# Ledger of designs, part 79: designed miniproteins, single chains, continued (5)

Each design is a single chain, and the fold is of that chain. pLDDT is the mean over its residues in the fold that is shown.

## One batch from the design tools (miniprotein)

Design m18909
Fold by ESMFold2-Fast:
Structure m18909 (fold): chain A 82 residues (1-82)
Amino acid sequence: SAEDYVYRVVQAYNNEDYETVARIFAEMIRDKVPLEYVNKALTAMGLPKASSYQEAALILARFLESKGYDEAAAELRELAEE
């Protein structure tokens, strides 16, 4: 369920497992989880709300870059290019 995706992202975030955060978040976008739930995940991580999947991917990519997770960020930026 969409709520399960949010729960899994938040759990990974609380464990500072940012590679898993990136992977699950990318899955949410690919699976077309409603933007409302994508924004619930972003808000739970203390990040801004997005108006599109592309914006959501870029927001998380910038966060991951700030943590030194450049490879994970690059994968999310690729999702934003489509």
Scores: mean pLDDT 89

Design m18910
Fold by ESMFold2-Fast:
Structure m18910 (fold): chain A 60 residues (1-60)
Amino acid sequence: MVEEEVERLRELGEKSTPEFRERAQALSDAAVAAAKVMGPEFGAEVAHRQIERLQAELDA
């Protein structure tokens, strides 16, 4: 669900730099907004793609 993806994104932000935290928060807010407009599956997809991208950056 979008709430679970948002929590995952927040956890990634907290484990990184302040810049990543701000970016993760903005992306989670965007995913929640997308879920309200297009439905929870769309919001979860947006959040999942951003989580994958941020995780790749942290692993680099």
Scores: mean pLDDT 71

Design m18911
Fold by ESMFold2-Fast:
Structure m18911 (fold): chain A 62 residues (1-62)
Amino acid sequence: MEKLREAVEKAEEYARGLAEQILKAHPNGTLEVERVGETIVRATVKDGDEVFEVVVDGRVFL
């Protein structure tokens, strides 16, 4: 469980990093990060009617 938790935390950090780069191009946008499943993290950037999603599977960090 410890290694899986660390892997999901790395996935969240990676997803946030990519989403923050998208957010820099969309200065009026909002960022939300959520866990979609046991190992999957989704970061969403919303700018008006535009929605960008970054999905990372924490298992790649195991």
Scores: mean pLDDT 80

Design m18912
Fold by ESMFold2-Fast:
Structure m18912 (fold): chain A 66 residues (1-66)
Amino acid sequence: SEAAEELRRRAEEYRRRARELLEEARELEKEGRLEEAKKLRLEAEILEGMAALLEAMAALLERLES
């Protein structure tokens, strides 16, 4: 379904953003900016959780349409 595909596209975008935040966090750690790095890691973790939820919703939607 198009709706399930849209949810999967949004999930992939959240995972992409999470990866960017983790890369930025790693650079902050190299600079000794540990508190800022920890905040970015938490933000990335939230985005990964949201992506997992959207993937689960897409799977349920496709199952409903079967």
Scores: mean pLDDT 89

Design m18913
Fold by ESMFold2-Fast:
Structure m18913 (fold): chain A 75 residues (1-75)
Amino acid sequence: STETVAENILKVLKGLAKRLKEIAPSLSEEEREAAIASLRARVEDAVRTLRELGAPEEVIAEIRQLGEETIKELS
């Protein structure tokens, strides 16, 4: 179901966000920038997938907010 897909995407992104924050102090500037770019691409792909599945805009906004807040913390 769309709800299950959204839950799984959110879980994966939260796990990735946690891992990136844990390793961030050990990353070079270039590695950090690459990690942010990768995370941004994954958020964009998630939004595209959920939009194609007809997920409510509230769910899409939650995914985007998680991505934006994580990127700010890594920047």
Scores: mean pLDDT 85

Design m18914
Fold by ESMFold2-Fast:
Structure m18914 (fold): chain A 97 residues (1-97)
Amino acid sequence: SRPVEKFELTFETPDGSTVKITFDADGKVTIEVSGGPPSEKAKAIIELAKYFEKRKGNTDEELGAFLTAIRLVVEGKSLEEALQAYDDLLAAYRARR
């Protein structure tokens, strides 16, 4: 797997909140919410980003698993389902290495 140097993601949730997530070269995550009060989907995306930071994920594969988890939340899956999908994908990538 390849480390990411710096990456920025911006998502507008269906509830009208915008979530901006920045990943720096040190693996630090910065989260900004705008557009209105945090929606349930915005809160779930924030929790996913905190979990990603806690796991020290800074590879292309780990970022891909995180993006898949965000997509599941945007599609209406629960935070629990998104976290499980993230863990399953991350475990699969790590087992393959």
Scores: mean pLDDT 72

Design m18915
Fold by ESMFold2-Fast:
Structure m18915 (fold): chain A 65 residues (1-65)
Amino acid sequence: MSTSVLALLQAGKVEEAVEKLVAFYEKAGPQFLRGLLAELEPHVSPETYAAVVERLRERFPEAFA
């Protein structure tokens, strides 16, 4: 699961990675999303990670309360 998102982020496809994380949130809920983000953090640049989190916060403010 996280491998697909990681591949998109490594390719610079932040928007597509956000859409996949959105789908994971809708199926498995906020705790699963937070776990995926924690798994992704050491594998992407801090700037890319921050951009993804900001985009997700725009889509799901409740998941980032």
Scores: mean pLDDT 76

Design m18916
Fold by ESMFold2-Fast:
Structure m18916 (fold): chain A 60 residues (1-60)
Amino acid sequence: SPELLGKGLIAYNTARTLLVHGRLPGFRTDEEGLKLAREAVEAFEKGDYEKAYEITQKLL
């Protein structure tokens, strides 16, 4: 759905920002947080937009 794709895009951009810049205000930047960010990117690339979004919620 367009709504689910939108959530996936937000998740992808959030995770990518953390991986590229190493920081984002309010988000985890420890080893576990960066691992979750990679998993969110992988979920998005596989088309699992819901999983990508759920993973990024764990980064707060």
Scores: mean pLDDT 81

Design m18917
Fold by ESMFold2-Fast:
Structure m18917 (fold): chain A 63 residues (1-63)
Amino acid sequence: EFERIAEEYGVPKEKVEIIKKLNMPLEVGRGLARATRDLPIEEVKDIVEKIKNNEPVFLDPPR
């Protein structure tokens, strides 16, 4: 499923693997992958860490 997200939205597999570590439902993970598609991997790692710590995260909608 997450491999399909990488292919469907042009998201690098490495970025998708970081999102997979959150163990969230596929729909939520898919939305997060789309929203972070244009962000550097380092910024995605920061977002994932904030989510793990239950800190608020605001993402721009994908275009």
Scores: mean pLDDT 66

Design m18918
Fold by ESMFold2-Fast:
Structure m18918 (fold): chain A 93 residues (1-93)
Amino acid sequence: MPSPEEIALRLEMEGGVYEIAGAVYERLGDYEKAGEYYEKAGRLYEEAARYDPRFLPLAAAAYEKAAEAYEKAGDLEKAKELRERAEELRRKA
């Protein structure tokens, strides 16, 4: 099996790709897709945090970006859920 460090690195790299996709859709004004991709990045960083807790702040930041995008898209319920998740992760960091 790959090492915990190798797994965390792969998840970080994948999360980074989704963060870039989120930023691109945000620039295009597609806030729903921006939120989806930032949320995917957050989930990957949160999974990486299971192997290395130093990724908790990255996961929280990605979820906050997703929440802001969903808020701009009018999805206030998703924005609230993701903002609460980001706060929880920050308390654990």
Scores: mean pLDDT 87

Design m18919
Fold by ESMFold2-Fast:
Structure m18919 (fold): chain A 55 residues (1-55)
Amino acid sequence: SDLELYLEQQRLLAEELAKEELEEGEKNPEKREEYEKSAKAILAATEAEIAALRA
């Protein structure tokens, strides 16, 4: 369905954004843990939104 394709695109986009955060953490070791938290937050927020739309 169009909705399922849209939700999968949103998940893939969030995964790319999370990957970028992790890469920035590797480049900035003083803030590595903050970037890791940001990456996890991006993924968690997207999964929560997808779950809410599927409820």
Scores: mean pLDDT 85

Design m18920
Fold by ESMFold2-Fast:
Structure m18920 (fold): chain A 62 residues (1-62)
Amino acid sequence: PSQDELDRAVAELGLAVLLAVARSQGDEEGARLAEEALERVRAAESAEEARAILTEARRELE
C-alpha cells in the first residue's frame, strides 16, 4: 500500500480506539467527537487531512 493509504488507515484506527475508550468511560461528548472525526477522516481527500483530523480529535479528547 501507499504511504497515504497507511496514514489514512492509522488515522481511522486511532479514532476507533478513542471512540471505544470514550464509550467505556461513559463520555458521551467524547464519543460524539470521535464519531464525527471518523466520518471526517472517511471523507478526507488526502492522508495529510486525515492525519490532521486525528490530531485535532486527540487534543479535544484529552
Scores: mean pLDDT 80

Design m18921
Fold by ESMFold2-Fast:
Structure m18921 (fold): chain A 64 residues (1-64)
Amino acid sequence: MKKVLLVRGKDKEKAEEVAKKLAEEYGFDDYIVAPGLSSEEARELAKELEKKYGLKVYLATAPE
């Protein structure tokens, strides 16, 4: 089962930097950057991805 990091944040560039760093450091298979999503929307997206693609999705928020 692939491990994927889903990172949300207001700033797309900052969220992408955080996603790359955490994915490399903790050995995630892939990452997804979702700028502008709320915490609730990110959790819903994570569940949908896990259900549809058989992934394990971990959530992170880039600092504001």
Scores: mean pLDDT 80

Design m18922
Fold by ESMFold2-Fast:
Formats: C-alpha cells, structure tokens, sequence
Structure m18922 (fold): chain A 68 residues (1-68)
C-alpha cells in the first residue's frame, strides 16, 4: 500500500540521518529497496525513491562538512 511504502521511506530517511559512512548508507538503502519490493512497489518507483534518499544523504553530509 502507499502508506506502507511511505512508512518504509520515512524509516530509511531517519536511519540515513544517523548514518556516518557511505557504507552504512548503502546498507540502509539496500534494506529499504528490499522492503519496498516486498511491499509490491514497482521497480521504477523503488529506483526513484532510493535515488532521492541517496541525494538527501549526500546533501546532508556535504552540509555537515561545510559547517565543520
């Protein structure tokens, strides 16, 4: 369901906010992709959602480095 997909994305986003390494982020994204597949989300939408989550992580890391 859309609500289930939204919950998976929200959880992944929260976990990514706490991730300190690219390796941790990749693990979180892989887990989210698996859970979205199990929830019946189309593959093209999963790719789009994971790309958006990865971009958010990269932007946060860049902002943290600039603030240091």
Amino acid sequence: SDAEAEAIVAEARARLARARTVEEAQGILSDAGRRLTEAGVPEAEIRRLLHELAAEFDARRAAEQAAA
Scores: mean pLDDT 85

Design m18923
Fold by ESMFold2-Fast:
Structure m18923 (fold): chain A 65 residues (1-65)
Amino acid sequence: MSEEEIDREVKEALGLIYLYMGKEAEKRGDTETAIEWYQKAADLFREAGNEELAKEAEERIESLK
């Protein structure tokens, strides 16, 4: 596994953590915090090349605005 592959996996894993944090904030009714986490998750998923997860995070942001 190359450094590039490790970087991608780390970004994807961190993005999943941020996506989870966003879902928890949303569950608490903390919409602004949820949007911040989802934005961070979407950015990380894009950097990792995971367009599907990036789109999920973006759709969640759109639904909350």
Scores: mean pLDDT 81

Design m18924
Fold by ESMFold2-Fast:
Structure m18924 (fold): chain A 60 residues (1-60)
Amino acid sequence: PAAEYAGLAARAIAAGDLGTGVAYAGLAHQKGMDPEAARRAGEAAAGPGAGRLAGDFTGL
């Protein structure tokens, strides 16, 4: 599901792997996930900072 990709993106970002984070955020976008929904899913998975970046990358 799209929320799973957003959560994976946020966890990768929190680990410092921005390339993997962007890739998973791109998959969330391809599944039609709203950036705000991706931000919330990422925040639940890895905290507000990583969640915000996951949302931003999903909107690209």
Scores: mean pLDDT 82

Design m18925
Fold by ESMFold2-Fast:
Structure m18925 (fold): chain A 61 residues (1-61)
Amino acid sequence: AAEEARAKAEEAAAKGDLETAREYYLQAINAASKAGDLEMVLESGRKLAEVEAEIARKRAE
């Protein structure tokens, strides 16, 4: 479910696993979109953008 995917994304982000967090936020957006949950789509989209920004900052390896 969208809520479960979002919870897993938040856990992964807290552990610093940004790529896993990104994948789970994408799953949450997909599931919420199928359910017509616009609020969940928008919230998960904002969190996805934050995660992608962090990944971009860490690409300086």
Scores: mean pLDDT 80

Design m18926
Fold by ESMFold2-Fast:
Structure m18926 (fold): chain A 65 residues (1-65)
Amino acid sequence: SAAEAAYEQGKAAAAQGNLEAAVAHYGRALALDPTNEEARKNLAEVLEKMGAKPGVNAVVAALSA
């Protein structure tokens, strides 16, 4: 699905150290499938690596960046 493709692109970007691209792809995955817990978790981890506050709502943080 498009949501799974976006999630896989996010994982690839994160593995390559491209945190901004990872945020964009995980954000797209969550926009297409808000129930994707793995995308939400990985988005939160990427935002924490970028210096975002731990435990912040990852979707809200991504929209604010």
Scores: mean pLDDT 74

Design m18927
Fold by ESMFold2-Fast:
Structure m18927 (fold): chain A 66 residues (1-66)
Amino acid sequence: SVLDENAEISETIKEALENKDDPEKYAEYVKRLAEILGISEEEAKKFIDNLEKARDGGVADARARG
């Protein structure tokens, strides 16, 4: 189900971000996300990085517009 896939994707992204300081664990979560999304590990890593930047950029943009 789409909800189950979204939950697994969200959890995998969260785990990757929480383990970003552990290259081995981070790589495992990147691989898992790549498999779930059907993309390369490089694309999965960029996807995670873009989500982190979007979170931080959203806050910066809100301050600039406010």
Scores: mean pLDDT 72

Design m18928
Fold by ESMFold2-Fast:
Structure m18928 (fold): chain A 76 residues (1-76)
Amino acid sequence: MRIRATVTVPAEAYDEAVALARAAAAGLPVRVSEDRANNAVILEGEDEDAVRSVGKGVVAALKSRGIEATLTEAPA
């Protein structure tokens, strides 16, 4: 089933979050989309485990740098 994971960050961390998401999704069946107006990075794919893994990895990387990030999942 297609899933969407949304990573929301502070505005100052937006470009870093986008870069981390694109790097983490490389070679995986995960589409990365940008939503700068909401300071969000959108991850979509049919492989739910791949989407969740990328989302959790990005949030963990941001938090390890002292950046607050939230992850929200929904059916796509």
Scores: mean pLDDT 83

Design m18929
Fold by ESMFold2-Fast:
Structure m18929 (fold): chain A 58 residues (1-58)
Amino acid sequence: EADELIELGLLIFESLAPELDLETFERIAKRILEELSKYASEEQVEEFKKKIEEIKKK
């Protein structure tokens, strides 16, 4: 299911985020959101977007 793939993607992204500069982080996040918008529901895309913003603030 798409939910499980989103959770795995978020876990990997969270683990890599401290090693990435802000510019690279934003670029990767944008690409992931673009791909998710093709397969995931609107609600799933919004949830992922909120999670990215939370990770970015850390």
Scores: mean pLDDT 72

Design m18930
Fold by ESMFold2-Fast:
Structure m18930 (fold): chain A 67 residues (1-67)
Amino acid sequence: MEEIKAIYQEVLGVEEVEEDDDFFDLGGDSAKMVEFLKRIEERFGKQVPVGVITLDGTVRAIAEYLS
């Protein structure tokens, strides 16, 4: 959870990220999404499909997918 929040903060350039904050609502675009998915794969060793983040881009949803 904390590691995912940190990646959201770094990729999106935002100061605060909560579990229910959506990647795209925080200002994410397609380019930032690609960067985010790459960092998640590097950090957790698991690839998150684009369909997962576009359906529910919250920190919680990504964390649940990676669990």
Scores: mean pLDDT 82

Design m18931
Fold by ESMFold2-Fast:
Structure m18931 (fold): chain A 61 residues (1-61)
Amino acid sequence: LIEEAEELVEEGTRAYEAKDYRRAAELFREAYRLLKEAEAPASRIAAAALLAVGAEFEAEL
């Protein structure tokens, strides 16, 4: 659950570095969903949400 979300964040970060912002946004959104479901600390949930929003913004440029 939390480990699965961490893997998605790592994969999303790699996609972001490859400038595949749309894929990065999808991966970060899924990580956010899993962290909320796992009732992870609010800081981790917020971090995933911010990464998803940032990647979505980059994808629209």
Scores: mean pLDDT 79

Design m18932
Fold by ESMFold2-Fast:
Parts: sequence; structure tokens; C-alpha cells
Structure m18932 (fold): chain A 71 residues (1-71)
Amino acid sequence: MAEEVRRARELLYQVLNGLLPDEKVREIIEKLRRGEITLEQAADELAKYGGVSREAARTALESILANEERL
């Protein structure tokens, strides 16, 4: 679990920082930020796309959103 969450967070951070161009991942995160989809739906989409578990994707998204709110 922890290993999967760390990998998911690294991937999401790379996409957000422009280190890895992934339009699909960015689109999912933007929809979540706008409230167009729920955290559960975003986690499900990332799990299908990135081959990580839904739980790992959800935890990674929660961490990223919390960090953005602090900025």
C-alpha cells in the first residue's frame, strides 16, 4: 500500500510540475479541482489509467490537494 501510494504521488507530481507530459492525468486532476467529479471518481479513473489501486490513487490525490490548499 505505502509503496503504491508513493509511486502514485511521484507520478502525479511529475505531471503537475511538467516533468512528465500526461494530458489525461492532468485533465482528471483539473476536473477534481473544479468539483466536476468526486475524489472517488478521480481515484477510479486514475486507477484504470495508471495501473495503481484505487486506494493508492485516492490517498495521493488527497495529499496533493491538501498541499495546494496550503499554498
Scores: mean pLDDT 67

Design m18933
Fold by ESMFold2-Fast:
Structure m18933 (fold): chain A 62 residues (1-62)
Amino acid sequence: AAEEAYRERQIRLVRLLANAGVIPKEKADELIARIEAGETFTPEQLAKELGISVEAVERFLA
């Protein structure tokens, strides 16, 4: 329910950043596979993986 919605938002953010050229497609595919496998990322962890600020991640996931 709520966790599934949060997971979908994380996947959307990763895809959006890959499409914008912020991260490599290979890294995006890796992160999406990990999220789909049930790995839970905190906003801080996701920000580090994506190379963006925690605030940017939190705003997108809100």
Scores: mean pLDDT 80

Design m18934
Fold by ESMFold2-Fast:
Structure m18934 (fold): chain A 95 residues (1-95)
Amino acid sequence: SAEFTAKALEFIAVAAEIYVLAERRDPDSPLTVRLRRLIGELSDAVANNAPKEEILKIAEETLRVAEELARETGDPELRELVERLKELLEEMKKL
């Protein structure tokens, strides 16, 4: 649906903000590299109109990696962005 696609794009935008902050801290960390790869996979899945279940699976993995980055860094800004990702994922699940 158009509404699901719009929420998925918003999720990707917030994940990209987390990536920029993580890259400034440590661009070569395995979590930073994994987050970049997942954002690419999620963007490709949305662009190719993949099944909702596939998009949600990648989004859930993206959230897990972002949560791990926030825990490792202790950065309050990363924690706030992770909470936004959680909210967007729950909204995507409802659509």
Scores: mean pLDDT 89

Design m18937
Fold by ESMFold2-Fast:
Structure m18937 (fold): chain A 59 residues (1-59)
Amino acid sequence: GPLYRAVRDFEALLPTDLTLRKGDVVELLRELNENYWLGRSLTTGEVGVVPKSAVELIE
């Protein structure tokens, strides 16, 4: 899927959430709703829920 960069740190609040550090690269797997995606961290290989506000598209 498309690649995104984390613009800020995001700490997982739920077991299904993906923890991000600013600068991490995330692949979009599925859009879940208007505010959240299912993503895969290319840094850790983990899959989880990511807030759209925490990431920006990489060209």
Scores: mean pLDDT 82

Design m18938
Fold by ESMFold2-Fast:
Structure m18938 (fold): chain A 109 residues (1-109)
Amino acid sequence: VSAEEGEELGEKAALLLASPNPEDQRRGGELAAELGKSEGKEAALAGLRAAGMGIGSPYPIGGGMGGYAAGVVAKSKHPVASAGGKKAAEGGIASPNPATKEGALKGLA
């Protein structure tokens, strides 16, 4: 994935995670996690931004998927993305939303 493609996919993931539709939330979280596994730094950072949107979601699935994606980004080979992912996953674990906490723990595993 190119840097430009990563940014576009990250924006799409964030919009999907913010959607009230549970299937859109799942698709957004899956896309954010895939971006977090990217060899490209910009794509991994785009995945991190989308994961943050999910963690802030009022929807349980969006929160859980966002937490999962943050945990995946925490495993990134890019130090900035990895550090950001760890921080976001910690925020997910501290969430009062049980789905977000569970997602973050699964992503970190």
Scores: mean pLDDT 84

Design m18940
Fold by ESMFold2-Fast:
Structure m18940 (fold): chain A 86 residues (1-86)
Amino acid sequence: MTLTVEFSGLDEKGIQAVKETAEGLRKGGYEAEVEIDGDKVTLTIKNADIAAQAAALALAGEIEALGHITKSTVEGNTIRVEATPK
C-alpha cells in the first residue's frame, strides 16, 4: 500500500531526520519520497508493509529526542505528526 506521513512544526534537525529515514527506506527496497512545502514535510512510502509503518512511527520518537513533543494521528493510510517545541 502507499503510506503517507505528514509532519508539521519540524525544525532543520527534524527535516533531516525525515530525509535520513526516507534514504534508509530506499536502501531497504521501498520507494520513499520527501516533499517539503513551507512548514509541512510529507514522507510518502510506496509498497509500504508493517516494517515501513514501524519505521514511520519510530521516526516520531526520533523527533521527540531532538527536543520536540509529537502528537500522532492515524487516518487510513495517512499518519499525521504534529511537532511542538519542548
Scores: mean pLDDT 77

Design m18941
Fold by ESMFold2-Fast:
Structure m18941 (fold): chain A 72 residues (1-72)
Amino acid sequence: MSSAEDYLKKGREALEKGDYEKAVEYFEQAIKIDPNNVEAYALLGRAYLRLGDLEKAQEAMDKSIELMKKKM
């Protein structure tokens, strides 16, 4: 079965290839498996920035920051 880390890897590969919509899909799958994954939210925000969805990018980045602060 695919782990959150497997989806993060696939999302990063899609992001590097310019498949931003596919990257969003993979990062959303990673978040469904591990909803506290800081990296998944940060990369999701990056994918949304590349798609021009500034509102969703900001929401994902804010969630990443919130989760990072919780790990203090």
Scores: mean pLDDT 83

Design m18943
Fold by ESMFold2-Fast:
Structure m18943 (fold): chain A 91 residues (1-91)
Amino acid sequence: SEAEEYRNLGEKYIIQKKYEEAIEYYKKALELEPDDPRILGNLGQAYYLLKKYEEALEYYEKALEIAKKRGDEKLAKAFERSIELVKKKLA
């Protein structure tokens, strides 16, 4: 899908440490798939790498809510761990 292509482009920018460009492509993916917890999680990660911890927390919390509603226990646990990491940076 086009959303998957944008998500993959965002991931390539993360590898290159071009986090603002990664966010741009992840936001394009999110416009196509607004409730995809993986895209929301990717945005959380990109904001975390930019040290924008409040924004990272917001995206990870949205991702966690959707993962829980969909019954994806593995994905939910991954986001819970990411949220813990972000909260340590905010303390």
Scores: mean pLDDT 91

Design m18944
Fold by ESMFold2-Fast:
Structure m18944 (fold): chain A 85 residues (1-85)
Amino acid sequence: MKLTKEEIQKLYDMLVKIIKEASKENATRVIKEAVELLKYLFDKGTNADKEEVLQRLDRLIKVAEAEGNPKIVELAREAKKFLES
């Protein structure tokens, strides 16, 4: 299923917030995953696969949990919930 322009813009805003928070916590693996997802959304635009984005958000959540970043886990889960609604 393809993403709408509104969903893409919202995801950009959410991912920027995640990157800012990860930068404060030196969560380098989270930054890498979030940047790769931003690149994917930039390259694909409205052709972005919703399932691929959900899988990348799941990876981001797992990395944030492994690095002990509960605020980043919360932000990433909010992004996932937004797409699932």
Scores: mean pLDDT 83

Design m18945
Fold by ESMFold2-Fast:
Structure m18945 (fold): chain A 56 residues (1-56)
Amino acid sequence: MEEDLEKLRKGLEKLLEVVPDEVAFALVRHQLVEDLGLPEEEATRLAREMLEEIKK
């Protein structure tokens, strides 16, 4: 992954230790839209892929 996406993925891993999956997903999705300027549909897809990857 690109460095920005790697940082978000690591942040999501940490969030999943302290918040429910739905909350962590929503926060990462929001960050992708606000920080990287991704469309909501693309951000939702990426956040879901990151969550699935972390869930092992």
Scores: mean pLDDT 76

Design m18946
Fold by ESMFold2-Fast:
Structure m18946 (fold): chain A 89 residues (1-89)
Amino acid sequence: MNTAEYYKKLGEEYLKKNEPLLAALYYKKALELDPDNKEIKANYYYALGLLYEEQELYKIAAEYYEKALKLKPDDEELKKKLEEAKKKA
């Protein structure tokens, strides 16, 4: 398996475990190995958004969700997360 794919899968597993800090760390490792991968970049920004949302930093969370949404414009879950963060900002 490609090493970037390995770290991407670790990021996905930590998101499922509700561990956005560890998810972001592994997505960052994946992105360092595959910097042009839009899917990894979007997931990295999403994990950062979740991390800042846990800290009630809703304005920063919204900025990261917006960056993720620009890479995945048809992602309805991201649109919903962005609107919820904007309401709490």
Scores: mean pLDDT 86

